# Designed miniproteins, single chains: the designs that were tried, part 92

Each design is a single chain, and the fold is of that chain. pLDDT is the mean over its residues in the fold that is shown.

## One batch from the design tools (miniprotein)

Design m3398
Fold by ESMFold2-Fast:
Structure m3398 (fold): chain A 58 residues (1-58)
Amino acid sequence: MILKAIEDYEAKTPEDLSFKKGDLLELLEVVDEDYLKVKNLKTGKEGIVPKKYLEEVD
């Protein structure tokens, strides 16, 4: 599943991933209700991100 960033996000912990609005992210794992583990397709980096800043691209 591919997700698109709807807002910029700055990583707050080493486990977090930073992204820019419009970045495409691959869903790797659902961590909980509020957080996802994703891979940024632009940078190739993986990390935990807040779900609320992402939308599904279908």
Scores: mean pLDDT 82

Design m3399
Fold by ESMFold2-Fast:
Structure m3399 (fold): chain A 62 residues (1-62)
Amino acid sequence: GHMEGVRRLAEATGLSLEQAENIVAAYAASTGRGAETILRNLAADTGLSLEEARELMEEALA
């Protein structure tokens, strides 16, 4: 569910729960191109692969 996904995203990235939730909210509000940009920035800033960032984000939105 949403809170479990947000917690996993925070754990994987080193972000706070609040920071992770804000990124998830921004991703949810974005169009396909905007969403891709958020994923690429998250991956670049945290060292995750783009695929790992996408999977964590989708889990947080479930």
Scores: mean pLDDT 80

Design m3400
Fold by ESMFold2-Fast:
Structure m3400 (fold): chain A 83 residues (1-83)
Amino acid sequence: MMAELLERARQTAADDAAYLARTLGLSPADTARLFQVLLRAYQNFARVLPQQQVTRTVSTQTLATGSLAAGRAATAAALAAAA
């Protein structure tokens, strides 16, 4: 369960980081940093949100998807300010 949640967060962070790196022409170092920031953001969102019936039924699948949109927007804004 934890491993599945971590794998989902990692895969989503990797996909987003790769997509932005490819689109914006980020350096490998910036891509790696973006990946780590996204990974931590998604994991943190999943951890701080209370366990709801949704999480009980769907193994945080819907939660991970919802947090993705918020985390991606916040990280993109932070990265744009830095880059």
Scores: mean pLDDT 64

Design m3401
Fold by ESMFold2-Fast:
Structure m3401 (fold): chain A 59 residues (1-59)
Amino acid sequence: MAKESEEKTRQALEYYEKAKEAIKNGDLEKAREYVKKAEEYLAAAKDAEASTKVLREAA
């Protein structure tokens, strides 16, 4: 789908995949960075889906 939440969720999944590959390659620092980015994108996807959360953060 072309929705912002779907796009951000896809980005989060991409970063999780990169984190798994980094772990397999022994790049734990890269893996942690990718996991952090994935979690940020996942949180943004939830905020986009529920606009009321954005209002709470803005307040």
Scores: mean pLDDT 72

Design m3402
Fold by ESMFold2-Fast:
Order: sequence, then structure tokens, then C-alpha cells
Structure m3402 (fold): chain A 67 residues (1-67)
Amino acid sequence: MFEEFPEDLTPEEKRRLLARDIARKIQLSLAESLGMDRETAEYLLEHDPTRFAAELDRRIREWVAEK
């Protein structure tokens, strides 16, 4: 859960981790809305975020073109 933090983190570090978790969830929800499997989206976000961004961008362009 995004509220679970190590005890040794500063308040600033906790805020950064929370912001990253929120951003990740937004990106995953967007990917799912564009027809990407959640498992694939999670894998790409963790292992190849550049490829994840490129795939989202491609799907957004396809969605806009067909709209």
C-alpha cells in the first residue's frame, strides 16, 4: 500500500514515495483504459519505463486517430 513506508525515511522521502505510488496508479489506470493488460503495464513500468511511456503514447495516438 502507498501508506506503508520504512521507519527510517524522512517526511520528504515519504512524500516522494507517496507521489510516485500515486503517479504509478494513474499511469496503470490510463494504460488499462487504452487496452493494455494490467500485468503487462506493471511489468513495463517496473523494468522498462521508457518502453512503457512509448507504448502509452502509441496507444493514445491510435485512440485519437480512431475517435
Scores: mean pLDDT 73

Design m3403
Fold by ESMFold2-Fast:
Structure m3403 (fold): chain A 79 residues (1-79)
Amino acid sequence: SAARARAEAALAEGEAALKAGDYRAAGQKYAAAAHYYLQAGDLERAAEAYLKAAEAFEKAGDTFTAEQLREQAERLLAK
């Protein structure tokens, strides 16, 4: 699906940003990937992407956003 392809592209952009040390950009791209996986109905991959985003925001010093993203991932995995 188009949503899944967009999710995979966003994951790749997030990995590139992470390798460049741009933790905030990495977090934003991983969060976008999670949103696209939700549109595709892939709850497990959406949760994985939210956890990657949370780790990136934590490294960027944004603990509040990281906590919110971990809670979203937990809710998706609890289903």
Scores: mean pLDDT 89

Design m3404
Fold by ESMFold2-Fast:
Structure m3404 (fold): chain A 80 residues (1-80)
Amino acid sequence: GEEAAEKIAKAVEELKKKSESLTDEHVEYGREKALALAKKGDYEGLASLGYAVADAGEELKDEEAKKLGEEAAEIGEKLA
């Protein structure tokens, strides 16, 4: 769960570099949400969050954010 949460936080941090509407609070929110999902055993929700972040990376043309989101989603799918 912690590895996926860090990947989501890093992906949001990358997205923040391309969008001024994203803040450090969004980075921390993403991390906390991923950890909460993992703690609940909601690994399908964790995978969905990873894919949502990857989609945001695609939208903003941020390959690193997309990759990190996909990696977080894969961790969620493997644990589900």
Scores: mean pLDDT 81

Design m3405
Fold by ESMFold2-Fast:
Structure m3405 (fold): chain A 80 residues (1-80)
Amino acid sequence: SPEREAVLKALQELRDKARAEGRTDVADILDSLITYLKAHPDLTLEEVLRILRLARKVAPAEDQPYIDELIKRVEEIKEK
């Protein structure tokens, strides 16, 4: 779907940003999430948001801004 492709693009852009900023750990986590989403095309945007919100609660403080940015981008795509 166009929304799913937009979410994957947002994940890729955020991964690249994190890597460029020297945050390799969060970049690797985002890359793993991209791989997971590509392997599970049946996942809804609502389910993706649920996973991200859970990840935000358990993430280290240094990683939370990246997850917050991603949640906002996914919410904007879903509410379009």
Scores: mean pLDDT 82

Design m3406
Fold by ESMFold2-Fast:
Structure m3406 (fold): chain A 109 residues (1-109)
Amino acid sequence: NAAGLSLLAQSQIAEAIAAFQAAIAANPANAAAYLNLGIAYLAANQLSDAIAAFEKAIALNPNNAAAYNNLGLVYKQLNKTDQAIAAYNKAIALNPANSSAKQNLAALK
């Protein structure tokens, strides 16, 4: 049962990645598709791919607070604390009401 649930979750993540890649192929300037692709890669624990996708989302939309917040989460998983702090601070600067980025920053030891 646990193995079946894990395989189903992995299948759903793989399908999501494929769908976002198809969206990017149709429109290479789709910043939202790169953000979602990064989130899917993060869920798949493909951290280097997640960073590349979030950096591309930021390149297409530099005001994307969500991309900076998610980039901070990836750096936190990699134990790159200074880079995580910088990313969360950028997310907060772009959207001061971003409670997620503020909570993530406060949770860093």
Scores: mean pLDDT 83

Design m3407
Fold by ESMFold2-Fast:
Structure m3407 (fold): chain A 66 residues (1-66)
Amino acid sequence: MVLKQAALRALDEAIKRAKAVGSEEAVKLAEETRKRVEATPDPQEAFQLALEELPKIEKLIAETEA
């Protein structure tokens, strides 16, 4: 389903970016969120979960880049 696939792709990009900047905390949070999204059978709920966690991951990446 498109929504869950979009959420997983966004999290894969977040993991890649977190690894590129060297933020271990961002990598851990992104990987944990990806597993939760993958385990969520409802695509809409999975997408909402990613939307809630992505800003936290982005904040950790930004703090490492600063």
Scores: mean pLDDT 81

Design m3408
Fold by ESMFold2-Fast:
Structure m3408 (fold): chain A 61 residues (1-61)
Amino acid sequence: SMTVAEFVEEGLRSLREKLERGEISREEAIAHLQVLATLAEGAGDAASAARLRAEIARLEA
């Protein structure tokens, strides 16, 4: 059984790998990260939500 935190970490790793390989755009990665941040926040995982928001801010800069 996968926890919300494990699901978020898997999603973040997958998105970073795809972005590094040029398989997705930066804009697509941001959109996916926003969904993951909303899920983490809704689950009460403030640490994962903060990590995802930091990644979004980095990609938007």
Scores: mean pLDDT 83

Design m3409
Fold by ESMFold2-Fast:
Structure m3409 (fold): chain A 71 residues (1-71)
Amino acid sequence: EIDEIIQRVMNGDLEAAKKLEELIKKYGIDELIKRVKNQTAKNILYSIKTHGISPVSIAKVVANNRASAVE
């Protein structure tokens, strides 16, 4: 289900982003990277690890981009 959570974060789902932050705190980013099968999801976790960005920040950026496109 980690892949599903990351896909939801990439769709701007803030609740999924909060859940991903909880999983990172509980298991650590490296353990989550090992469990993820989707390459896009792995790339997102690597970006979180290397740049120190939060999943909530990623979801907010995605949601804001969608809002701008609708306006």
Scores: mean pLDDT 76

Design m3410
Fold by ESMFold2-Fast:
Structure m3410 (fold): chain A 60 residues (1-60)
Amino acid sequence: SLAEAARRLLAVPGVDAETAQALVDHFGSLEAILNATVEELAAVPGVSKEQAEKIRAALK
């Protein structure tokens, strides 16, 4: 499940492996990431607000 979450995040333009791993480590599941707000995504170390906005737009 965590590997699937990382693969989906890596498909988002501007998201690298480091950013994807930080999000997976912080939220623990794909469902938590999908339900996170831009603010919650940007609170993860290494994730910028611009990256968080792109992630939310691509996954929702």
Scores: mean pLDDT 79

Design m3411
Fold by ESMFold2-Fast:
Structure m3411 (fold): chain A 65 residues (1-65)
Amino acid sequence: APLDVSALSLEELLALLRELGARAPELADALRQIEAELRHAAATGDELALENARAELEALWRRVR
């Protein structure tokens, strides 16, 4: 079943990024970009950017499983 990334905290999202990087090293560049987007959105309070980054992460999670 797909993971509900909207329910995850920033720390949990970062942990998921590390797990995905270990399982799919070919996605390393995309995962680093999503991490940077998540951290920036969280620091600036940009809700739309945060939602976009979460959606990108969920799409990658669904693909990898």
Scores: mean pLDDT 74

Design m3412
Fold by ESMFold2-Fast:
Structure m3412 (fold): chain A 62 residues (1-62)
Amino acid sequence: SAAEQREKLLALAKELARLQALLALGPDAEVTVEVIDGKRVVATGVLGDREVTVELEIPPVP
């Protein structure tokens, strides 16, 4: 179903955003991932005084 495909895409986008934040700051960074309106994933990574934000858009399911 479209809902199942959307959920799978969100799960993949969440993991991708998290990994991108870790790649930027290193494996010891703390990463928080949020889903906005089911269409955008925002990952915020923090390591000491450093911070990075990764944003991914989820395309509509056909």
Scores: mean pLDDT 82

Design m3413
Fold by ESMFold2-Fast:
Structure m3413 (fold): chain A 65 residues (1-65)
Amino acid sequence: MSLEELIARAAELAAAGREEEAGEVLLEAAKKFGLTQAEMMERAIAAHGEAGLLAAEGFVRLALK
């Protein structure tokens, strides 16, 4: 699965209210593709707007714990 496909899947999960699962998908993608937290957040928001922001929020909450 490509980085773009993983980001799209995370945005779909976040839009469905599954923000923790969306964050887990972005965390896995960041590890797999060697992205920083800031790079992943920027890409998710740029590609999917509000849904990308919700997924990025889930990702940050998991990364802080």
Scores: mean pLDDT 82

Design m3414
Fold by ESMFold2-Fast:
Order: structure tokens, then sequence, then C-alpha cells
Structure m3414 (fold): chain A 52 residues (1-52)
């Protein structure tokens, strides 16, 4: 459902935030950002869906 897709997008955004705060490698952060962008595009979700 759209609600489940939004929850998943927010979970991905939170994971990216955690990785960035922990000083994870730029490549790992970029890979997760690409995953989130692909997920948003696949489910027709706006960029605001990544706000948490």
Amino acid sequence: SRAEALAEAKALAREIHRLALSGAPQEEVAAKQAELAAYLKKHGLPSEAAVF
C-alpha cells in the first residue's frame, strides 16, 4: 500500500541519516541514497517522503 511504501521510504531515509552521522564511507552512504531514490521513483513517491 502507499502507507507501507511511505513507511519503507522513511526507514531508508533514517538508515541513510544514521550512516552519515556514524561517519560511514561516502560510497556506502551514496549507495543507500541511490536505493532510496530508486524506491521513490518505483513507487511514484515525492522527495518529501524521505523526510522523517
Scores: mean pLDDT 77

Design m3415
Fold by ESMFold2-Fast:
Structure m3415 (fold): chain A 64 residues (1-64)
Amino acid sequence: LEERIRELERIAEENRKNAEELRKEAQESKDPRKSAVLYTAAGILEAAAEFEREQAERLRRELE
């Protein structure tokens, strides 16, 4: 269980970093449509990271 919690936290952090990179690319893009697609992708990764973090927290509570 602890190893799964660690893995979920690692994946969540990676997804958040990737989302931040995509948002930076969206802000630097001169094409509004390309920016919209990149912002959407970043939002999806942030949602995935939040879900993974919530699962890790739930598992931590189950260990107590």
Scores: mean pLDDT 82

Design m3416
Fold by ESMFold2-Fast:
Structure m3416 (fold): chain A 62 residues (1-62)
Amino acid sequence: DEARRRAERAREALDAMTPEQLVDQLRAGGLEATLEEAQKALEAGRKGVLPGQEAAAELGRQ
């Protein structure tokens, strides 16, 4: 339930954002780099580690 509500809120937030804000997010966030990290996190998730947790932890350490 919570996961679904979170996903819906994220979608609504994205849809409510202006195109300029989306462009800023793309530039600042490095969406392509995030995709690569997400795939690696998914692989680690099979070992019982949350996909985003490992990627976020590695980025946060630096």
Scores: mean pLDDT 55

Design m3418
Fold by ESMFold2-Fast:
Structure m3418 (fold): chain A 98 residues (1-98)
Amino acid sequence: MAEELLKKGKEYLAQGDYEKALELYEEALKIYEEKGDKEGVAEALENLGEVYAKQGDLEKAREYLEKANAIRKELLGENYTVEKEIGDKLREIGILND
């Protein structure tokens, strides 16, 4: 299941193995896209953004997190709470500054 790939990716991310985390998240993203699971796609994109941010690639991190945000807005409608959660996550990983 793609969910197991996200779990393993999070374990590698916690260990600092960013390359393996990216590989597993990209595989999960592909599976979710093939199944049309938009919620899973958004989650995989968020996890990819986190890895790129930890690697210092803030441009890619922002790109992936903005893609995830766009999908979540599509699924939930225009919801300030979802935007705030993603905004807080971006601030915690050093991408978004006010």
Scores: mean pLDDT 77

Design m3419
Fold by ESMFold2-Fast:
Structure m3419 (fold): chain A 60 residues (1-60)
Amino acid sequence: PSRAEVIGGALRQELLAAGVPEEEAERAARKLEDYVRAHPDASGEEISAFARELLRELGL
């Protein structure tokens, strides 16, 4: 799997473990994966900041 797929998949698993519904978890993971694919030069800090915004939108 690509870096984007690994990072998105990790978020999906974390959200499912936190009790987020499957379709919301997949949507958030897809957004993170798309972000990583669109920004191959993004730092880990930038990726984490985007992931935190996705969590905030989910009320986490």
Scores: mean pLDDT 86

Design m3420
Fold by ESMFold2-Fast:
Structure m3420 (fold): chain A 71 residues (1-71)
Amino acid sequence: SAEELLEEGKRAFEAGDYEKAIELYQKTIELSEDPALRAEALRNLGKAYHQLGKIDEATEAIQRALELERA
């Protein structure tokens, strides 16, 4: 499920595997239509991009999360 993918992504992030975390968070977003779950995945995606120094991608992910949280 999308929730299981999000949990796997968080586990990968805690292990320092930011590339795997990004892949799992992207799959969570693709699989879920729930705005709250998508917003959480996008916020975590932004954190993972930040850890890799991908600042523009991090900013875009965070901005998308904020747009979903406004709805």
Scores: mean pLDDT 87

Design m3421
Fold by ESMFold2-Fast:
Structure m3421 (fold): chain A 73 residues (1-73)
Amino acid sequence: SVSDSIAKLGDNLEKQGKNKAASKAYNIAGKKAFEEGNYEKAIEYYEKSLSLDPNNEESKKNLEEAKKKIKEK
């Protein structure tokens, strides 16, 4: 999937110690997983984004939206 391909970019950036860039990549992967309807995967990617950059406000907001989708089901 597109989300998995972007997450792989995040993995490679993390291995290079580029934590803020990796956080941004995981945020984008989470957004794509959300668009694909995979809210559990979106949560996983947003949490990984925040583990690398706790100040990523977009990932925080997106994580809460994805959690709301899970609670609706």
Scores: mean pLDDT 85

Design m3422
Fold by ESMFold2-Fast:
Structure m3422 (fold): chain A 83 residues (1-83)
Amino acid sequence: MDVTRPLSKEEADLVIETLRELGHDEAADLVREGYKAGYGKEAFVRALSLLTPEQLRRIIEKAREAGHEEVADLAEHVLRMQA
């Protein structure tokens, strides 16, 4: 996988929806703004750094179920940085 490519719209939408479901509307807005500006992955990593390990695992699960392994890899990276 090329982890340096920008997030797709489908990947960004999955992350935004999951963050809103978890009650992190501000983090969801950050990802949305970053995606529009071409910094989707950077904004995503920043937003994920605000989440608990349990919330990160939920994002990883949903991303893998949807086949978005790059999103899952980024969330796992953030989870490992919190360890």
Scores: mean pLDDT 73

Design m3423
Fold by ESMFold2-Fast:
Structure m3423 (fold): chain A 78 residues (1-78)
Amino acid sequence: GTLTKAQFTEIAKNSPAKLSDAFIDNIFSLLDIDGDGIITPDELGEPLKLKAPAVFSLFDKDGDGTISIQEIVQVMSA
């Protein structure tokens, strides 16, 4: 599956952390490597590691070296 900016924002705003709009937009922009407004599984691998290793580490909660769309949803909704 894929994750749109609207879906990402809705999930993030529903988290108990009450993240700001600016923070949510910045994180989405780092995950959206192609800038097309959609996060794909292909963008969450090597491209994200190269562009934003700190953001990759933030979402790689399990330390398994991989990030899936499901993990993004779970992390942002927790």
Scores: mean pLDDT 72

Design m3424
Fold by ESMFold2-Fast:
Parts: sequence; C-alpha cells; structure tokens
Structure m3424 (fold): chain A 85 residues (1-85)
Amino acid sequence: MKEKLEELKKFIEQGIDFIKKTPEEYKISVAENMGKLIARRGLVDVGLSEDEVKELVLKASKEHKMSDEVTEAILRGIEEEAARL
C-alpha cells in the first residue's frame, strides 16, 4: 500500500518531466493523456479518491512551476478517466 503511493508519486514526477520535454503543439493532449494514466494508477492501484489524486498533481505542478493550462489539462484527464471508472 505505502509502496504503491510512492510509485504513484514517482510516476507523476516522470509524467511532468515527459510533458516538459514534449513539443508545444502536443503538450495539452499529452498532459490530458498523462492525467488519465495518473487517475488509473491513483484510483485503481492505490485506491485514492479523485480529489486526493488531483491534490498530488496540483502539488507536483506547483513544485515544478507548470503552466496553469498544462495543469488544467492533466486535471481534465483525471476527471475523464474517473468518470469512466
């Protein structure tokens, strides 16, 4: 349980790094898809609520100084995947 949460946090960090390296024209679509993958891991593998998953992403986005537009795209991906589950 604790190990899965640490793996999720590491996955979020890797996802942010990947988005930063993505060309500008693809950043928003990549961020939304990353949000969906984060939601699956957080909601299914770790058993977190949608709000807890969003809080982890918001903290990481703030720490890495991600733009509001990219952060909102990740959150939209989380919401879309959560609604599907």
Scores: mean pLDDT 86

Design m3425
Fold by ESMFold2-Fast:
Structure m3425 (fold): chain A 71 residues (1-71)
Amino acid sequence: MFPLTKEEQKKLVETSFKVLLVSKSGPEAIENLKKALLSQIKDEEIQKYIEEKAEEAKKKAGDRKSEVPKL
């Protein structure tokens, strides 16, 4: 197994959450992925990035039912 660079780890994290959002996965699935990634990745910078992207993804998944008129 090869070590990933920080850039590759960030790209993997972003892609993983993007796939869940495209698949219309709920906040629970996003939280589970966040926990799995945090358990495997020990780099503090990447852990912060995972947490940030997970919160953004959960917000987008939760806000899908907001009745905001589009104009």
Scores: mean pLDDT 72

Design m3426
Fold by ESMFold2-Fast:
Structure m3426 (fold): chain A 80 residues (1-80)
Amino acid sequence: SEVEELAKELEKKLPAIEDFLENSTAPFELLKERIVKWVKEKSKGLNLSPEAKALIESLKDVKSVEELIEKLKKLIESLK
């Protein structure tokens, strides 16, 4: 399904996202905004569970790289 394909793409890209967040000199809020936008665009039009939708919407509220990665991992599991 398209939802399972999204889970696989996120899982595959997670290490690169972690590296990007840890090695970037830009403010965290700008990095978070780019990742949140990308996740929202990739999930657009998909029949997501209420849990997955809530996780995506809550990404904007995370305050650290660690919290963002934790929520992305939880999102991946909710899409399987």
Scores: mean pLDDT 84

Design m3427
Fold by ESMFold2-Fast:
Order: sequence, then C-alpha cells, then structure tokens
Structure m3427 (fold): chain A 63 residues (1-63)
Amino acid sequence: SSLEEKYKRRQKIFEEILESFRRMIESLKKLTGDEEAAKELLELLEKNIEEAKKKAEEEFEKE
C-alpha cells in the first residue's frame, strides 16, 4: 500500500478516537446534567487532540 493509504488510515484512527471521546463526554453530560463542565471538557479535549494530531502529521512527513 502507498504512504498516502497509510496516512489516511492513521487519520481515520485519530478521528475514531476523537469521536469515541466525544460520545463519552456527551454520556457524562447526560449523567451529571452539568452542561457547562461537559462543554469545557469537550473544547479542551478537541484542542489537545487536534494539537497531537498535527504533531503526529509533522513527524510522519519527516519519515
């Protein structure tokens, strides 16, 4: 398989992980009723994962 196919597979895995965490936070919001805390946690998580994804992409391009 090409490097592009491997890159796309890695990106899909990151997207699936992020979606899994989004579902967990939504479940937590439903259980606790704390919409403000859930929103803050989701925003922080999305920011941290996006930064990690960007770093992983940069490292992949160097290889």
Scores: mean pLDDT 74

Design m3428
Fold by ESMFold2-Fast:
Structure m3428 (fold): chain A 69 residues (1-69)
Amino acid sequence: LSLEERRRVLEEALERVRAARDPIAAAGLHEALKLEDTEEIIRVLENTLKKVTDPEARAALEEALERLK
């Protein structure tokens, strides 16, 4: 996955999470967008997913994780 494709995946997930109004998922995606290492990004998103209960926000994070792996 290219750096541009990775950024697009994270930004698309962030748009869905903002629509769902989940502040925890949004914070996790903002943190992931600051990182350069794909393994660290995956770890941040997996940890964020454990704290998120909104179904749309969870789906967005799970789809992003599938595309990053």
Scores: mean pLDDT 83

Design m3429
Fold by ESMFold2-Fast:
Structure m3429 (fold): chain A 63 residues (1-63)
Amino acid sequence: SAEAHYNLGLALAALGRHDEAAAEYRRALELKPDFVDARRGLILALARLGRYAEAAEEAAKLP
């Protein structure tokens, strides 16, 4: 489920595994595109990775 991918992303981010966390947040968003918490998680993970342009693109999609 989208929630399972989001929860896995949170666990990976807590371990400092931000690239893997970003991948799981993206999977959550594929299943539920309006999942604001998963998009916020993705933005933070991308910022931690220094991928600021991608983080800004995702932030523009927030309501």
Scores: mean pLDDT 88

Design m3430
Fold by ESMFold2-Fast:
Structure m3430 (fold): chain A 85 residues (1-85)
Amino acid sequence: MMEKVIKEFEKRLKSYAKKLGLSEEEIEKILETYKEMLENKHTLDEQIEFIKEALKEGKLTPELADYLLKVLKMIKEVEEEIAKR
């Protein structure tokens, strides 16, 4: 399941990235952050809180935090779609 979720996430992220004009470096950073959160077995809600806390601590820029939160919303939609299938 993890590899399938990551693959679907990458597909949706790349589609969104083209629409939003994200750079390859920003895409790579988002993917690495997502993989790190999955590896630590955080729930989606814990992942959202992690991003909010990282923003509060100055570890993320506001722009990157906004994109990561949008990405987590997309992951929630992907998980819901997979659960229905």
Scores: mean pLDDT 67

Design m3431
Fold by ESMFold2-Fast:
Structure m3431 (fold): chain A 55 residues (1-55)
Amino acid sequence: MPSREEVLAAIDELLASPDPAARGGAEAARRMLEAGTPLEEVWEFLRAQRERLAA
């Protein structure tokens, strides 16, 4: 299971991206955390965003 620290680090990495789509994904993930979404679901969302950006 991802830790809260791992999820926050992934969000920070995407926020540092020059790609507006990456920053948008990070902002969406932050909103999910604020809404109380489980860390596993936020992590899967971030993983999908990172895979899309790596392609």
Scores: mean pLDDT 79

Design m3432
Fold by ESMFold2-Fast:
Structure m3432 (fold): chain A 69 residues (1-69)
Amino acid sequence: MAAALAGLTLSPTEGGVLKLILSHEGEVLSVKEIAEKLGLSQSTVSKALDRLEARGVVRRVPGGYEAAS
């Protein structure tokens, strides 16, 4: 629900990061893995993940990030 709505209102970078995390449901992805898979810098990915976490659509865990639902 919230994740689907977020996908429509996010920047292209945030949307790409969220889509990748949702495609790996139940898995933990590190900032490095997300950056490598999307061809982005780790700094760009970290900023996008911070915004997505603030929206409650991703969750920070030991080792990286996962979908919040």
Scores: mean pLDDT 75

Design m3433
Fold by ESMFold2-Fast:
Structure m3433 (fold): chain A 76 residues (1-76)
Amino acid sequence: GLEEAIRLLEEAKRAAEEGDLERARRLVEQAKETASDNPMVVKAAEEALEALEEGDLERAIRILEGAIQMAKQLMS
């Protein structure tokens, strides 16, 4: 559910901030699968994965932060 997706996205953001690209990618992939019924969250997760593949940590962190906020609003 969205609560689990938010937890995974927050862990992914932390991993990205620590420079652990492999862990960040795995956590974003898990969040994407967990939030598969929420297309806006899935799209944000895909955009975060693209930024991680490009090595753009600053952009990946910003996208993950936006995805977390979006997922929290969808739970309201």
Scores: mean pLDDT 85

Design m3434
Fold by ESMFold2-Fast:
Structure m3434 (fold): chain A 73 residues (1-73)
Amino acid sequence: PVALLRQAAEHIRKGEEAAKKGDYETAIKHYEQAISLYREAARQQPSLSDEIEQVIAHIQKKIEELKKKLEEK
């Protein structure tokens, strides 16, 4: 679980950097990869599920905002 959480955090960092550069497509890809890793971590350690679900919800909101920016040009 620790390795998955570390990988997820690294993808969040890369997604944040891409978003700052205006590369919203790359940012969304990194955030989606982070969500996949967080879901896998929650599957391996269900006791962390509620905490991980809150993190996923926050990332999903960021993805939604970036997708809207892509549609708005």
Scores: mean pLDDT 82

Design m3435
Fold by ESMFold2-Fast:
Structure m3435 (fold): chain A 55 residues (1-55)
Amino acid sequence: SLDEEIEALKARAREVLPARDAATLEALLDHAMRHGSEEARRRLIAAVREYLEAA
C-alpha cells in the first residue's frame, strides 16, 4: 500500500541520511500525503526513492 511504501522510505531515510535530512524528508512525505494531489504524491515518492538509492 502507499502508506507502507512511505513508511519504508522513512525507515530508509533514517538509515542512510543525517538525522536532520531524514526528518526533513519525513515531514515532506507527511505533508504531501495530507495536502498533495495523487499525482504529486506519486512524483514525490518516485523522487525520494531515487534520491535514497543514490545516497
Scores: mean pLDDT 80

